# Designed miniproteins, single chains, continued (4), part 53

Each design is a single chain, and the fold is of that chain. pLDDT is the mean over its residues in the fold that is shown.

## One batch from the design tools (miniprotein)

Design m13821
Fold by ESMFold2-Fast:
Structure m13821 (fold): chain A 93 residues (1-93)
Amino acid sequence: SEKEKQIKELIENIRKYVDEGDVDKAIETLQKAVNLVLEYLDEEGRKKLLEDIAKIFDEYNKQLEAGVDELTAVKNFADKVIESIKKYIEEKK
């Protein structure tokens, strides 16, 4: 679908910005991808994605508190959120 193509392009851009060390663009693009995915998913998929993101965000905060550098923590956060997005898009099919 057109939305799936847009989500894929956003995911590719998140990875690009993380690889370039552009944390601000990586986070902004990740927020755009999550918002688009939430519009694409049904109510159950939306609840599951938001629950996963809450857990992943808690892990991100724990990494920062443990002294993990911001870029590494953002990369780990983005990778886990992308994996969750892919999982729930496939479950919708």
Scores: mean pLDDT 86

Design m13822
Fold by ESMFold2-Fast:
Structure m13822 (fold): chain A 81 residues (1-81)
Amino acid sequence: SMKEELIEKIEEVVEEIKKKYNIPQKLANFLLSFVKYMVDNDESLEQIEKGLEALVSSAPEEYKEALKEAAKRILELYKES
């Protein structure tokens, strides 16, 4: 399904961000679960953007850049779905 393809691409983005920024596995898992929940509930692009912005704002300072890049790439994938 289109949702399954979107989730696979999001998983790839999260893995790339984890490797690039060396973020903890627990944070990568949390990000992935958070986005999967929004996709499964057919959240709008605006709701996903707000959710990801809230996640970035709540993150430890050391991980904000990693999560900003992840958010940008995930939003681009969601717009194409």
Scores: mean pLDDT 85

Design m13823
Fold by ESMFold2-Fast:
Structure m13823 (fold): chain A 68 residues (1-68)
Amino acid sequence: SDERKVAIAKAAGEIIKFLEEKGIDPLSPEVQKAIREALQTFMRLLDEGKPYEEALREAIKKLEELLK
């Protein structure tokens, strides 16, 4: 599914942009783990039929919770 791959790539880019805007290093091991878990949440929500914007919003929320 090319659409799914494109959506995942876009979501990953938005997550990195979010981290950069907050001054968080995306290369730290803790942040890398949080990114993986956020992307897993994003993929699950897409597979459940959620719109891209909703799936991305929930992934960012998960990322913020993990980085508290």
Scores: mean pLDDT 87

Design m13824
Fold by ESMFold2-Fast:
Structure m13824 (fold): chain A 76 residues (1-76)
Amino acid sequence: SLELEIDEALGLMLLSLGRRLAEKGDLEGARELYEKAVELLEKVDPTPKEGLLGLAEVLEALGELEEAREYREKAE
């Protein structure tokens, strides 16, 4: 569907932007973009592995170790 195609494209774009923010050290900005990317990508793939792992890495850098572990487990 058109909505699904838009959600996938936007999710992939947000995932790319989140990665760039994380590389620049904007961990909170990266977290927000990865969270939204995962939300959108889950509409087309129940386990959007790249988004889930990216979010886990940012959460680890923020010291949110328990939440990060949950996202890594979900990426299986």
Scores: mean pLDDT 86

Design m13825
Fold by ESMFold2-Fast:
Structure m13825 (fold): chain A 70 residues (1-70)
Amino acid sequence: SMLDQFLAKAREVIEAYLAQNTIEPTPEVIEEGKKLLAAFKEAYPELGAALEKEFTPLEVVALQRAMSPP
């Protein structure tokens, strides 16, 4: 399915980012990830639920940073 393909690609992006960038699991980073997941679930409920099931808040932060580097 397209969702399965998206989740597989997201995992590749997360793993590639985390291999080169260390993200410390601080309370602030965890809250950032939770807010990102909440935003996804509001805009796209099925996608947001799938991301929440498949990835940790820290991994969601890694995905966001990989797609939008500073």
Scores: mean pLDDT 83

Design m13826
Fold by ESMFold2-Fast:
Structure m13826 (fold): chain A 115 residues (1-115)
Amino acid sequence: ALPYRDEAVELLEEALEGIVGKIVRDTILNGIRNAKSLDELTPVFSFLEYIVGEEALREITLRLLALLGVDPALAEDLSTFALHNILLHAIAELLTTDRAAAGERVAALIELFKR
């Protein structure tokens, strides 16, 4: 079981608000709600990569960073590839640890991409 799933779903729902349509949002959120382990997130991550456009993915990632207490300005100049990896890592961390620890780990990942 993923101990922080409900909190992760709430934060991701807020990050998706007004950026993606209902079907896309419901597909992502239900995939996370139904996942029993991080390995079961692979279809959700593929959906984010192939169905969600680059502009929407950027907006979702930067909004989620803000919700984690991470300054989005630290990541706004990063490539779509880097932002996609940051989004997937942020979702994984939110499912497995508290919001504050997730934010710290995501901030460390951003610093690695800024090298």
Scores: mean pLDDT 82

Design m13827
Fold by ESMFold2-Fast:
Structure m13827 (fold): chain A 76 residues (1-76)
Amino acid sequence: MEKLIEAIEKGIRDAEKILEDEEDKEKVKKGIELLREALEAARRGDLEKVREKAEELKELGFVDEALAIEELLREE
């Protein structure tokens, strides 16, 4: 669980850093919101919700972040 939470928190920080230079700020903001929702679900131990949010991240184009979350979920 700790590694999963750490990975999601890192994803949020990395996304927030690029937000200032990103032309499609709305897409990045949506990605950050999905990551925050995944973080809260992970903190609650709601692994099903974390999987749902990872899928939504993939659909939005945050493929690397989604794959990292899915890999860590396989270890739980």
Scores: mean pLDDT 77

Design m13828
Fold by ESMFold2-Fast:
Structure m13828 (fold): chain A 64 residues (1-64)
Amino acid sequence: ASERALAALEEETRRARELLSPEDAAKATARFDRLRALIREHGYEGALAALSPRDAAILETLAS
């Protein structure tokens, strides 16, 4: 769970840097860094509980 989610966030960060403008890549990276920090602090399930339903659904999709 946590390991798969962290790996998925790292891959999405790389893809954002390759596919997006520098400004959009920075915004995406900041969002992914926040999700990564929540997972490291609270674990995967704790991060899901701390997020809005929309953001939790995004994280679950990435971890699937």
Scores: mean pLDDT 78

Design m13829
Fold by ESMFold2-Fast:
Structure m13829 (fold): chain A 106 residues (1-106)
Amino acid sequence: SNADIIAQMQGDLNNERDVVLSLMDELNVPSDLKARLQAIMDGIINNITNPEKLEELLDELNRLFNELIQLMKERKVPVKDLLRFQVHLMATSGTILVALNATKKL
């Protein structure tokens, strides 16, 4: 059912959010940036069936991801840790984009 698909997407995004937040703690990301990611991700999960809001929040998330990557580069975080972080950010954006495209067709 559509409800089961929505619940699965919300579950996947909750898991990806928690992984990214954990990595932010490991990389000593400032608490304000962590709070911004939490707020944006919670907004995405709560608005999974609203394509206009998802597009807005995905744009906000991608801007935050660019800020986070720049911060990691400035801090000279090891390439291995930076790549691990980037992979999870890309996975999160990809999952949201899939959800956005699915909800536009519901």
Scores: mean pLDDT 86

Design m13830
Fold by ESMFold2-Fast:
Structure m13830 (fold): chain A 93 residues (1-93)
Amino acid sequence: MLYRVFGETLELIQELTDRDVFSEDELIALLVQWGLQRGLLSGDPQTGRTLWDTSRTPLGRILGRDVVDLSDPSEVRALIEALIKAGQLEEVP
């Protein structure tokens, strides 16, 4: 599935790319890259978790959460669903 990005999520992604349409995997990879560049990612090498501090991003307000585990498929799905509900993502045919 492809998603078109809007609003605060688009502003964040535009720091890395001029594109506005991504697959879920591409979008998550860009969020990981952005968080890494800003020092907002922490990894647990024993569990393989990739924790993203959303409290210092516009997305923290949208999600109502301070941390998202980008390595957890259920948290990634919840992130995508929350962004769609907030008008930050739209599914493209």
Scores: mean pLDDT 76

Design m13831
Fold by ESMFold2-Fast:
Structure m13831 (fold): chain A 100 residues (1-100)
Amino acid sequence: SMMEELYQQALEYATKAAELAARGEELIKEYYERGDFEKAKKIAEELSPQLRELAEKANEYLAQLPEEKQKEVEEKAAKAAEEVREKVRKEFEAERAAAA
């Protein structure tokens, strides 16, 4: 149905935006903590337009959904973002352990 298609599009773009934001935040934090401020800045600058485009797409679909369905999408996207944060953190911890 049209509503199911809108829900799936909202979920897809909201999840992509949330996951990219989470990954970007962890990458920026890691390079900042290493003292590589130029690389942290470059990552932020490269991700900013991509995040804006994904957020705009997510908002277009979310605005067409009932409030309950908007909340469901937001909760699922937030959970996906947290899983990405954990993965990125563990990858850097493993990299640091291997380099020591």
Scores: mean pLDDT 89

Design m13832
Fold by ESMFold2-Fast:
Structure m13832 (fold): chain A 72 residues (1-72)
Amino acid sequence: SMAAEAAALEAELTAQMKAQLDAGVALADVMRDATNEAMKKVQEGADAKAVSRAMLKALEAARAYAKSKGLV
């Protein structure tokens, strides 16, 4: 389902961004790279609404994680 696809992508993007933040990549660069990856999935035929929802939630989770780690 579109909701299950969105949840899977959200988890994937969130895990990727947290790993990059742990590796010392700047939040702005992490967010840019995740957004580019999400846009590529849309270009490859993924549902734009599912990708948009997943991306926004993953970006929110990454910002919260960065704040909790004192990175921002």
Scores: mean pLDDT 83

Design m13833
Fold by ESMFold2-Fast:
Structure m13833 (fold): chain A 98 residues (1-98)
Amino acid sequence: MLPPEITPEHLQELRDYLRRAIEVRKELERKLEEAERNGDEEEIKRIRELMEKGEEIERETLALLAEIFERHGLLELAEALRNEDYERAIALIEELLA
């Protein structure tokens, strides 16, 4: 059973966030490949900077969420978030919402 402080809505929002993060990463990877094919060094640099900043923000967000889930006894979800294992985190959330 979920702790009272962690609602199904919080888990749904996290699941949607993780799904969007995967999609954004795939899109940036596609754009990077295109820039590399075109030999556009400035575009390659720009995309890599965006990916680096995105990874930094995601890491900070996931670390904060992992601490919250750990405090409420959701240890497996906290571990998945710390390991940046988005697919495992999504699967665990879907099990908790079932």
Scores: mean pLDDT 83

Design m13834
Fold by ESMFold2-Fast:
Structure m13834 (fold): chain A 60 residues (1-60)
Amino acid sequence: MTVEETERAFRLALERAKSLSRPLTEADLEALAEEMRALGFSEETVELAVRIARDIAETE
């Protein structure tokens, strides 16, 4: 992954986690993964973003 790709992944994960007024479900994480794949991110970057979104939602 490039630094720029990683930063975009972090930003998308943060925006998704913060946009919801409820805990993230598996369906929310699947939707995030599908959006990132549609944007052309690598599978490794998608997996990283999903883990970050889950961790952020559980911490808040």
Scores: mean pLDDT 71

Design m13835
Fold by ESMFold2-Fast:
Structure m13835 (fold): chain A 89 residues (1-89)
Amino acid sequence: ARKRLEELLQKLTDETTKVLEEEGNEELKKKAEEMGKLDESKSVFENLMEAIETLKEILEELSEEARKKLEPVVKEFLGEASRLAGELL
C-alpha cells in the first residue's frame, strides 16, 4: 500500500510541477513538491488524505488553462486513490 501511494504521488507531483513550471508559479510548485512527500510517522490513509487536501488547494489557485492540462492527471490520481482508500478501509 505505501509503495503504491508513493508511486501515485510521484506521478501526480511530476506532472503537476511540470505544468506549474510552464505557468511560472513557484509558490504552487513548492506546494506540489510537498504533496509528493510522505510522512513516515503517519499512516498510508493519513498521507493520502493530506495529499488530496494539498491538491485541492493547488487546483483552486490554478489558471483555467493549467486546470484543463491537469484534469486527466487529477482524474486518474483520484480514481486510483479511491481504489487504494477502499483497500485500506
Scores: mean pLDDT 78

Design m13836
Fold by ESMFold2-Fast:
Structure m13836 (fold): chain A 84 residues (1-84)
Amino acid sequence: SAKLQQLIDELYELAKRFNNEKAIKLLDEARKYLEKGDIQKALDKAIEAAKELIDDAVKAGASSETLQKISEILKQLKQLKEEV
């Protein structure tokens, strides 16, 4: 879906900003699943990447605004998983 693609792209930009190689790899996997039409696996990988990224951001002392943004993306991904 366009919404899932947008959320993956937003997480990818955040993952690059934090140089989080694990999140980048998970998002690359999410994109591959999305290209194959495996929406459930794409969502699972994107959710895992968002969780990895929020943990890293917390440890790095990221701003509350950055943490809120990642949390909001995670919430939207979880909502999309319920809609599939």
Scores: mean pLDDT 86

Design m13837
Fold by ESMFold2-Fast:
Structure m13837 (fold): chain A 75 residues (1-75)
Amino acid sequence: MLSPAERIARGLLHLLENTPNPTAEQLATVAAIGLRDVPAEEREAVLREALRLVNERAPLSEALQQEIMRLALAA
């Protein structure tokens, strides 16, 4: 069974592999769906870990990471 962070990372990597130049909004939507079952006070830490896992395979700019965090946590 995947952790919430691993599940979100897998979804983000799938989008990155199958969508040329995905928007921050598209990435944030996938992340927000993955966060629905995560307690509100853990969502930032889980999303930060998911983005760390994504960066190990597919490096993301700091600006893109910050925008994904902003949009996904506001949803």
Scores: mean pLDDT 85

Design m13838
Fold by ESMFold2-Fast:
Structure m13838 (fold): chain A 70 residues (1-70)
Amino acid sequence: MTEEELIELGDLIEEKGARLEEEKEIEKELKEKREEIAANPETPQEEIEKWQEELREKAKEAALKIVEKL
């Protein structure tokens, strides 16, 4: 195995760790937001759709950064 391959493997492991932490943060934010909506039944549908779209955009942006490095 070449030294270049070992360096690349190390970088991939670090990137995978960072990605998993980012995914956990998004999942936590999604859970907290769902609980907030459940606690406030008067929350406008527009606000619910807006935060869902913002979370989808953050997840998409994270995925695109991973693809661009490939």
Scores: mean pLDDT 66

Design m13839
Fold by ESMFold2-Fast:
Structure m13839 (fold): chain A 79 residues (1-79)
Amino acid sequence: SIEDLLREMIQQLEEILDSPNFRLALESAVAIVKKLKELDPDNELIRSIYELLQQALQAVDAGDMKKTRELLQEMRKLA
């Protein structure tokens, strides 16, 4: 299901949080979820995850890894 794919994606992002590849993976996740949002615009879970992923990108760019971790945990609780 889409919910299972979102859970797996979020778990993988949490696992690589300290990796130099994290930002690229996060950008890829945003792109994937944006496409899911276009396919299923009425899905509140997809919308919420998309918004939180964008906030996580902003947190990473600000160097706020604590906020980034908190946002990933929030996404995991939703999925």
Scores: mean pLDDT 87

Design m13840
Fold by ESMFold2-Fast:
Structure m13840 (fold): chain A 75 residues (1-75)
Amino acid sequence: MKAEEEARLIQIMRDSYARTKARIAGLSPEQARLELEIQLGLYRMVRWEARRADMPRVVAEADRRIAELEALLAE
């Protein structure tokens, strides 16, 4: 049951991120960079909340998004 709840949250995170990436593709480089920084902050908060809620699968998904966003910002 708890694992099913985590799977649903992970799917919502993935769908939300896919929509955000599609939106960023239409932005200027400066606007895209700012949006990436905002998303990085949001996923850091999600990771913290998921740790408090004992949701290790959600923490792992947030860690993957953080690493991906950090790599994009390093360019």
Scores: mean pLDDT 83

Design m13841
Fold by ESMFold2-Fast:
Structure m13841 (fold): chain A 70 residues (1-70)
Amino acid sequence: SEVEQRVGLHELEELREILEENGLLDEEMAKLLDQAIAHARAGDIAAASALVRQIKELVAEKDPELYKKL
């Protein structure tokens, strides 16, 4: 499967909306998302994927039930 399908800009925008609706879009999460979007736009898919993984790990700690839906 293509790495682009995992960290595509549309998927990052959907992740932002999910985090905002669940009250998880704090300053730290917003910075990580902005960095992931910037790396994806620059074509650094590996860096974008690593940031998405870090975001998901934080979601797992703060809201385990939401993490299961990601």
Scores: mean pLDDT 79

Design m13842
Fold by ESMFold2-Fast:
Structure m13842 (fold): chain A 61 residues (1-61)
Amino acid sequence: SEEEKKMQEMLSTLSPFEQRELQIYHDAAEKTKGASKEEQRKILEETNKELEALEREAAAA
């Protein structure tokens, strides 16, 4: 799709950290598509933990 092409172009210009961050958001969005409200809440919580861990990893590098 047009959006997929734009996303791929953006990814090619991003740092490895930014690419991983976008992947985490994308995976969370996919997981929430068929999820209940409670499952969506848990997915968001896990996503936030992954983002925090990625930020610490980037800062430590």
Scores: mean pLDDT 77

Design m13843
Fold by ESMFold2-Fast:
Structure m13843 (fold): chain A 78 residues (1-78)
Amino acid sequence: DLKKLKEDLQKTVAEVEEALPGMSEKQQALARRLVDIGKAQIKALEIAMKNEVSESVKKAIVDSAKLVKDELRRLLAE
């Protein structure tokens, strides 16, 4: 479900942004980059939801968004 993945990614991005002040300086720099990538993935999911994209393109967008969400979740665990 593209909508659920987008909502999960949006929540994860917001959680990382809220956690930024408690992170080390090096982790803050990495977190900001990953937040920017996450926001780009949210836009890609919105495009896939609104447009008739091929199944292979849709799968690539979904797989990419899941990887970015996992990386953001890893930051929150540290």
Scores: mean pLDDT 84

Design m13844
Fold by ESMFold2-Fast:
Structure m13844 (fold): chain A 78 residues (1-78)
Amino acid sequence: SEMEKEIEEKIERDAAALDALWREDPEALLAALEADWANMSPEEREFAERLRADPERAREIAREYAIELYEKAKEKAK
């Protein structure tokens, strides 16, 4: 469907943008995540830990996280 395509395109755009930021200045991105750590959900903290553990997979990790958020939102809407 068009809605599914739009969501997929947004996930890819957001993942690419995060990957670009991560590669440009990973320390600044990690510092921003750590500054907001106390306000993060468990899912956001897991995401930050995955990025730190495997920075070369930042785009893939971002895509996986976005898909997980979308599926959870879709499940709650059912």
Scores: mean pLDDT 71

Design m13845
Fold by ESMFold2-Fast:
Structure m13845 (fold): chain A 68 residues (1-68)
Amino acid sequence: SSLEALIRATKIVSELVIEKDPSKKEEAEKLVEEAENAKTVEEARQVLLRASSLALEFVSPEELAERL
């Protein structure tokens, strides 16, 4: 489902953030929890956007897209 895909994408992006900056582990794990608790596709999409914004501090948009 679209919801499951967005949750999976958030987990991938969060793992990338932790890999690049371990000090962000707590923040990244909180985003995964928010994604797993999302009740709608829109809520999950908003969480993925926030996780992606955090990851973009470390990688280009092109590199992020290759992971998804």
Scores: mean pLDDT 85

Design m13846
Fold by ESMFold2-Fast:
Structure m13846 (fold): chain A 78 residues (1-78)
Amino acid sequence: SKEKLKKGIEEARKESLKILEKREEEIEKEREQAEKIPDPELRQQRLEEIERQRQRLEEARKEVEEGYKLRLEEIEKS
């Protein structure tokens, strides 16, 4: 049924977002640690690395949401 298919993709979306949320928490902890680095150059370098990780995480989040929308459209068209 369409309801079972929708439930399946909703659960898959929730699990993917949960994984990304845990990764976001890890990145935030790394950011807090980086802000405590006394050397300004090392601190800036580490914060830039963390910012790149955050951007990749945001891209992954968008892919999950876009994939979810496309799958819903396919189910509705069926």
Scores: mean pLDDT 87

Design m13847
Fold by ESMFold2-Fast:
Structure m13847 (fold): chain A 80 residues (1-80)
Amino acid sequence: LSEEQELDIIKALAIITGAVTKIGLDNAVKQGKISPEKAEKYKREIDSLVEKALNAKTVEEAQKYLDELVKKSREIDKEI
């Protein structure tokens, strides 16, 4: 696997992780488990981490932001 291919895979995983987390937040709002305001704040944090991963120039940098994104997603899942 080339570094370019690894980078593309990590970026794809960041997009998927962010999207899944935001769907979870939307469902939590509908169920009354979290306020719309707090969910929107979390979505902005998720979008920021996805953007950082997508703008990464190295596998190491992209992996760092993917790891932060996964950690944030798990923290959100525990709250909702």
Scores: mean pLDDT 90

Design m13848
Fold by ESMFold2-Fast:
Structure m13848 (fold): chain A 73 residues (1-73)
Amino acid sequence: MEKQKKALEEVDKIAREAEEKIRGTSDPDEILRLVKEATRKIFEITKDIKDSDVIARAVGHILRIVGVAEEKL
């Protein structure tokens, strides 16, 4: 539980911050950089976690980040 809980909290934080930054910028290069960094960090956090709920949340966050970026590009 401890590793899964901390990973979920970290993923939620990264996703929230990335979405806010993407919504706050109109620079395509910055948007792409933010998507790349958030996706990489989320994958690094979840790569060793075999909890299906944590993985599902991570995938959901990545898809939302990409969706927000696509609306601005």
Scores: mean pLDDT 80

Design m13849
Fold by ESMFold2-Fast:
Structure m13849 (fold): chain A 85 residues (1-85)
Amino acid sequence: MKKLIEELKKLIRELERGEFSEDVQRRIRKVAREALDLLETKGIISVSEAIAYELRLIGAIMDNDRDEIIRLLKELRRKLEELEK
């Protein structure tokens, strides 16, 4: 959990600095999937919510919508921070 929060913070910072390479895009997909899987396993979100979130994120990446990606990653970070340690 703590490692995922730190990786999300790093990705948000990189995106806010204007970094949007294929490597950054790959890392976004990986970290977001790991975060969604954890939230689903912990019962914070449903399977359908996890799928909808992943589709929204993939769509934003395909559209090069950096602001939407940042927003979605900040939402994931907040949900993980609300989990008990």
Scores: mean pLDDT 83

Design m13850
Fold by ESMFold2-Fast:
Structure m13850 (fold): chain A 116 residues (1-116)
Amino acid sequence: SPLDEEILRLLDEAVERYLAGKPVDEIVDFIEKRRAELLAKVTDPAEREAVESISDLLIGFIRHVGRLRKLPVDEAVEGLRRLADSLTALLKQMGREKIAEAFREAADRVIEALKA
């Protein structure tokens, strides 16, 4: 759906900002602004709930990744894989399989950046 495409773009833009070395708080502020813009365009209650829930999961992902980056690489990689597993399980339960795949791909991009 057009909403799923906007959410996928938000996830990609947040991850790109993280990989570019932007502070976690700046990325969270960016996500919150984009969430507000998306909610202004969406009138369906179920779609509004999805935007809010997925944006909250993305904020949690960015904050958790920021904490994990302070650990030794092997521990950070293990933590990121566990986080990706939890997030993909939640998103699949919500019927959001394409967004679940995007979160796993985002985690893999962060893992490769940590190993470099």
Scores: mean pLDDT 86

Design m13851
Fold by ESMFold2-Fast:
Structure m13851 (fold): chain A 94 residues (1-94)
Amino acid sequence: SLEDLTPEEQEVAKLLAYLLTEEDEEEREKVAPILAEKINKIPLEKIEKIIQVAIELAKKLVPEELVEENLPKVLELILPHLSEEHQKVVEEVV
């Protein structure tokens, strides 16, 4: 859950959840590189849990169908800005 994350990890989870609920393509494109830079600072072993928490948070705010539609779009915007190691972990989790 969110409470099991550090403040920095919580910030990443909340920002990812925000992008998963956002329908404005320009806003997603603007914020995704900022999120990716923050993800690169997170330990690899924490990435799966942070993504899971972010998806759960997003599903509380918008219909699950919208989260499922937005997830691949957000990942396509984030992946090019991730380190090679972080990119591999993110691709394995989703």
Scores: mean pLDDT 84

Design m13852
Fold by ESMFold2-Fast:
Structure m13852 (fold): chain A 86 residues (1-86)
Amino acid sequence: SSLAEALIESAKELLEAKTGEDIGDATGAVAGAALNLDPSARPVIESYAPKLDGASTEELKEAGLQLLEDLKEKAGGEAKEALLAA
């Protein structure tokens, strides 16, 4: 349960980030949580990293939403259920 909540919270932090440094920290948190949750999510997150580098707030929001959709497809068990509910 905590892993799914950490993923959702980190994704929200990413979407709300105002600076490149804050965005980088939030991206790292999402990547870390997803790797602990399901190693198969790693390639999905890595595909978004270049898009997040230097991204505007609107671009981050779009990327974050796409990442959440992809994670819903890749996550297993309790985390998938929590992500689908979000």
Scores: mean pLDDT 56

Design m13853
Fold by ESMFold2-Fast:
Structure m13853 (fold): chain A 70 residues (1-70)
Amino acid sequence: MLDPELVKKLKEVIEKHKEGKISAEELAQAIIDFMKKNPLNEEEKKKLAKELGISEGELEALLKLAEVLE
């Protein structure tokens, strides 16, 4: 199951990035940390997007960013 504390932190990081308060590198690091603790399949990604209040496409773009950064 998704950790509500980690979901909340990820949402806050996304919102801070949209406000220009954090860099793309900080956003990517937060996503990497989230993925390390919570590996997600397609169904879990859909549930997470709803909990974060963002589109599935926006979440997918952020998760792909995390996968490319190694």
Scores: mean pLDDT 72

Design m13854
Fold by ESMFold2-Fast:
Structure m13854 (fold): chain A 104 residues (1-104)
Amino acid sequence: MSPEEQLLEAIKLASDPSASLKEILQKIIETLRLLLEQPPSPEVKELMIVAAELAVGVAKRHKAPQEVLDRLNAELTRLKNATTPEEQREAVEELIAILREIIE
């Protein structure tokens, strides 16, 4: 599945009222991991940002603690401001770690 197709499936799942928080966040984590395996490009960075914004929105909708939302927003801000592939990777890996804490 392409990163774009996987992101669209994550968006559809996030819009499904029958989907669990764990299912939605796991799909977002899989999408972010797939994006990390892609060659760096502005398009890949944009997909990473969209996936990260989706994760923040889902966590907020499901009443994640404010401290967790603050951590997610800090890494989303780092990702948006990242000027190198290494900075993008670090922000995305930390986003994945925070999302895993929510579902564990």
Scores: mean pLDDT 87

Design m13855
Fold by ESMFold2-Fast:
Structure m13855 (fold): chain A 75 residues (1-75)
Amino acid sequence: TDTINGNITGGNTMVDYGTTMNVNNGVDYFNIMITYYTDGNNNTPVNTDTTVNDGNNYYHIGSDIIGTHNMMNIM
């Protein structure tokens, strides 16, 4: 999507890819949202935001990444 969520420093930053995973453990509801932003010139990720929802609270796990990353290995 081309939606920018939150505060981004720099010029032509856009959402390159995002995914959401929902896990229900029977006791706790787990929501994982992974979003990262790219530089429009180099298509290089400038940051990554991972939000974890355990049904009660949202936890932000974000970092700046440049170059290669593996979104599936964050959790």
Scores: mean pLDDT 38

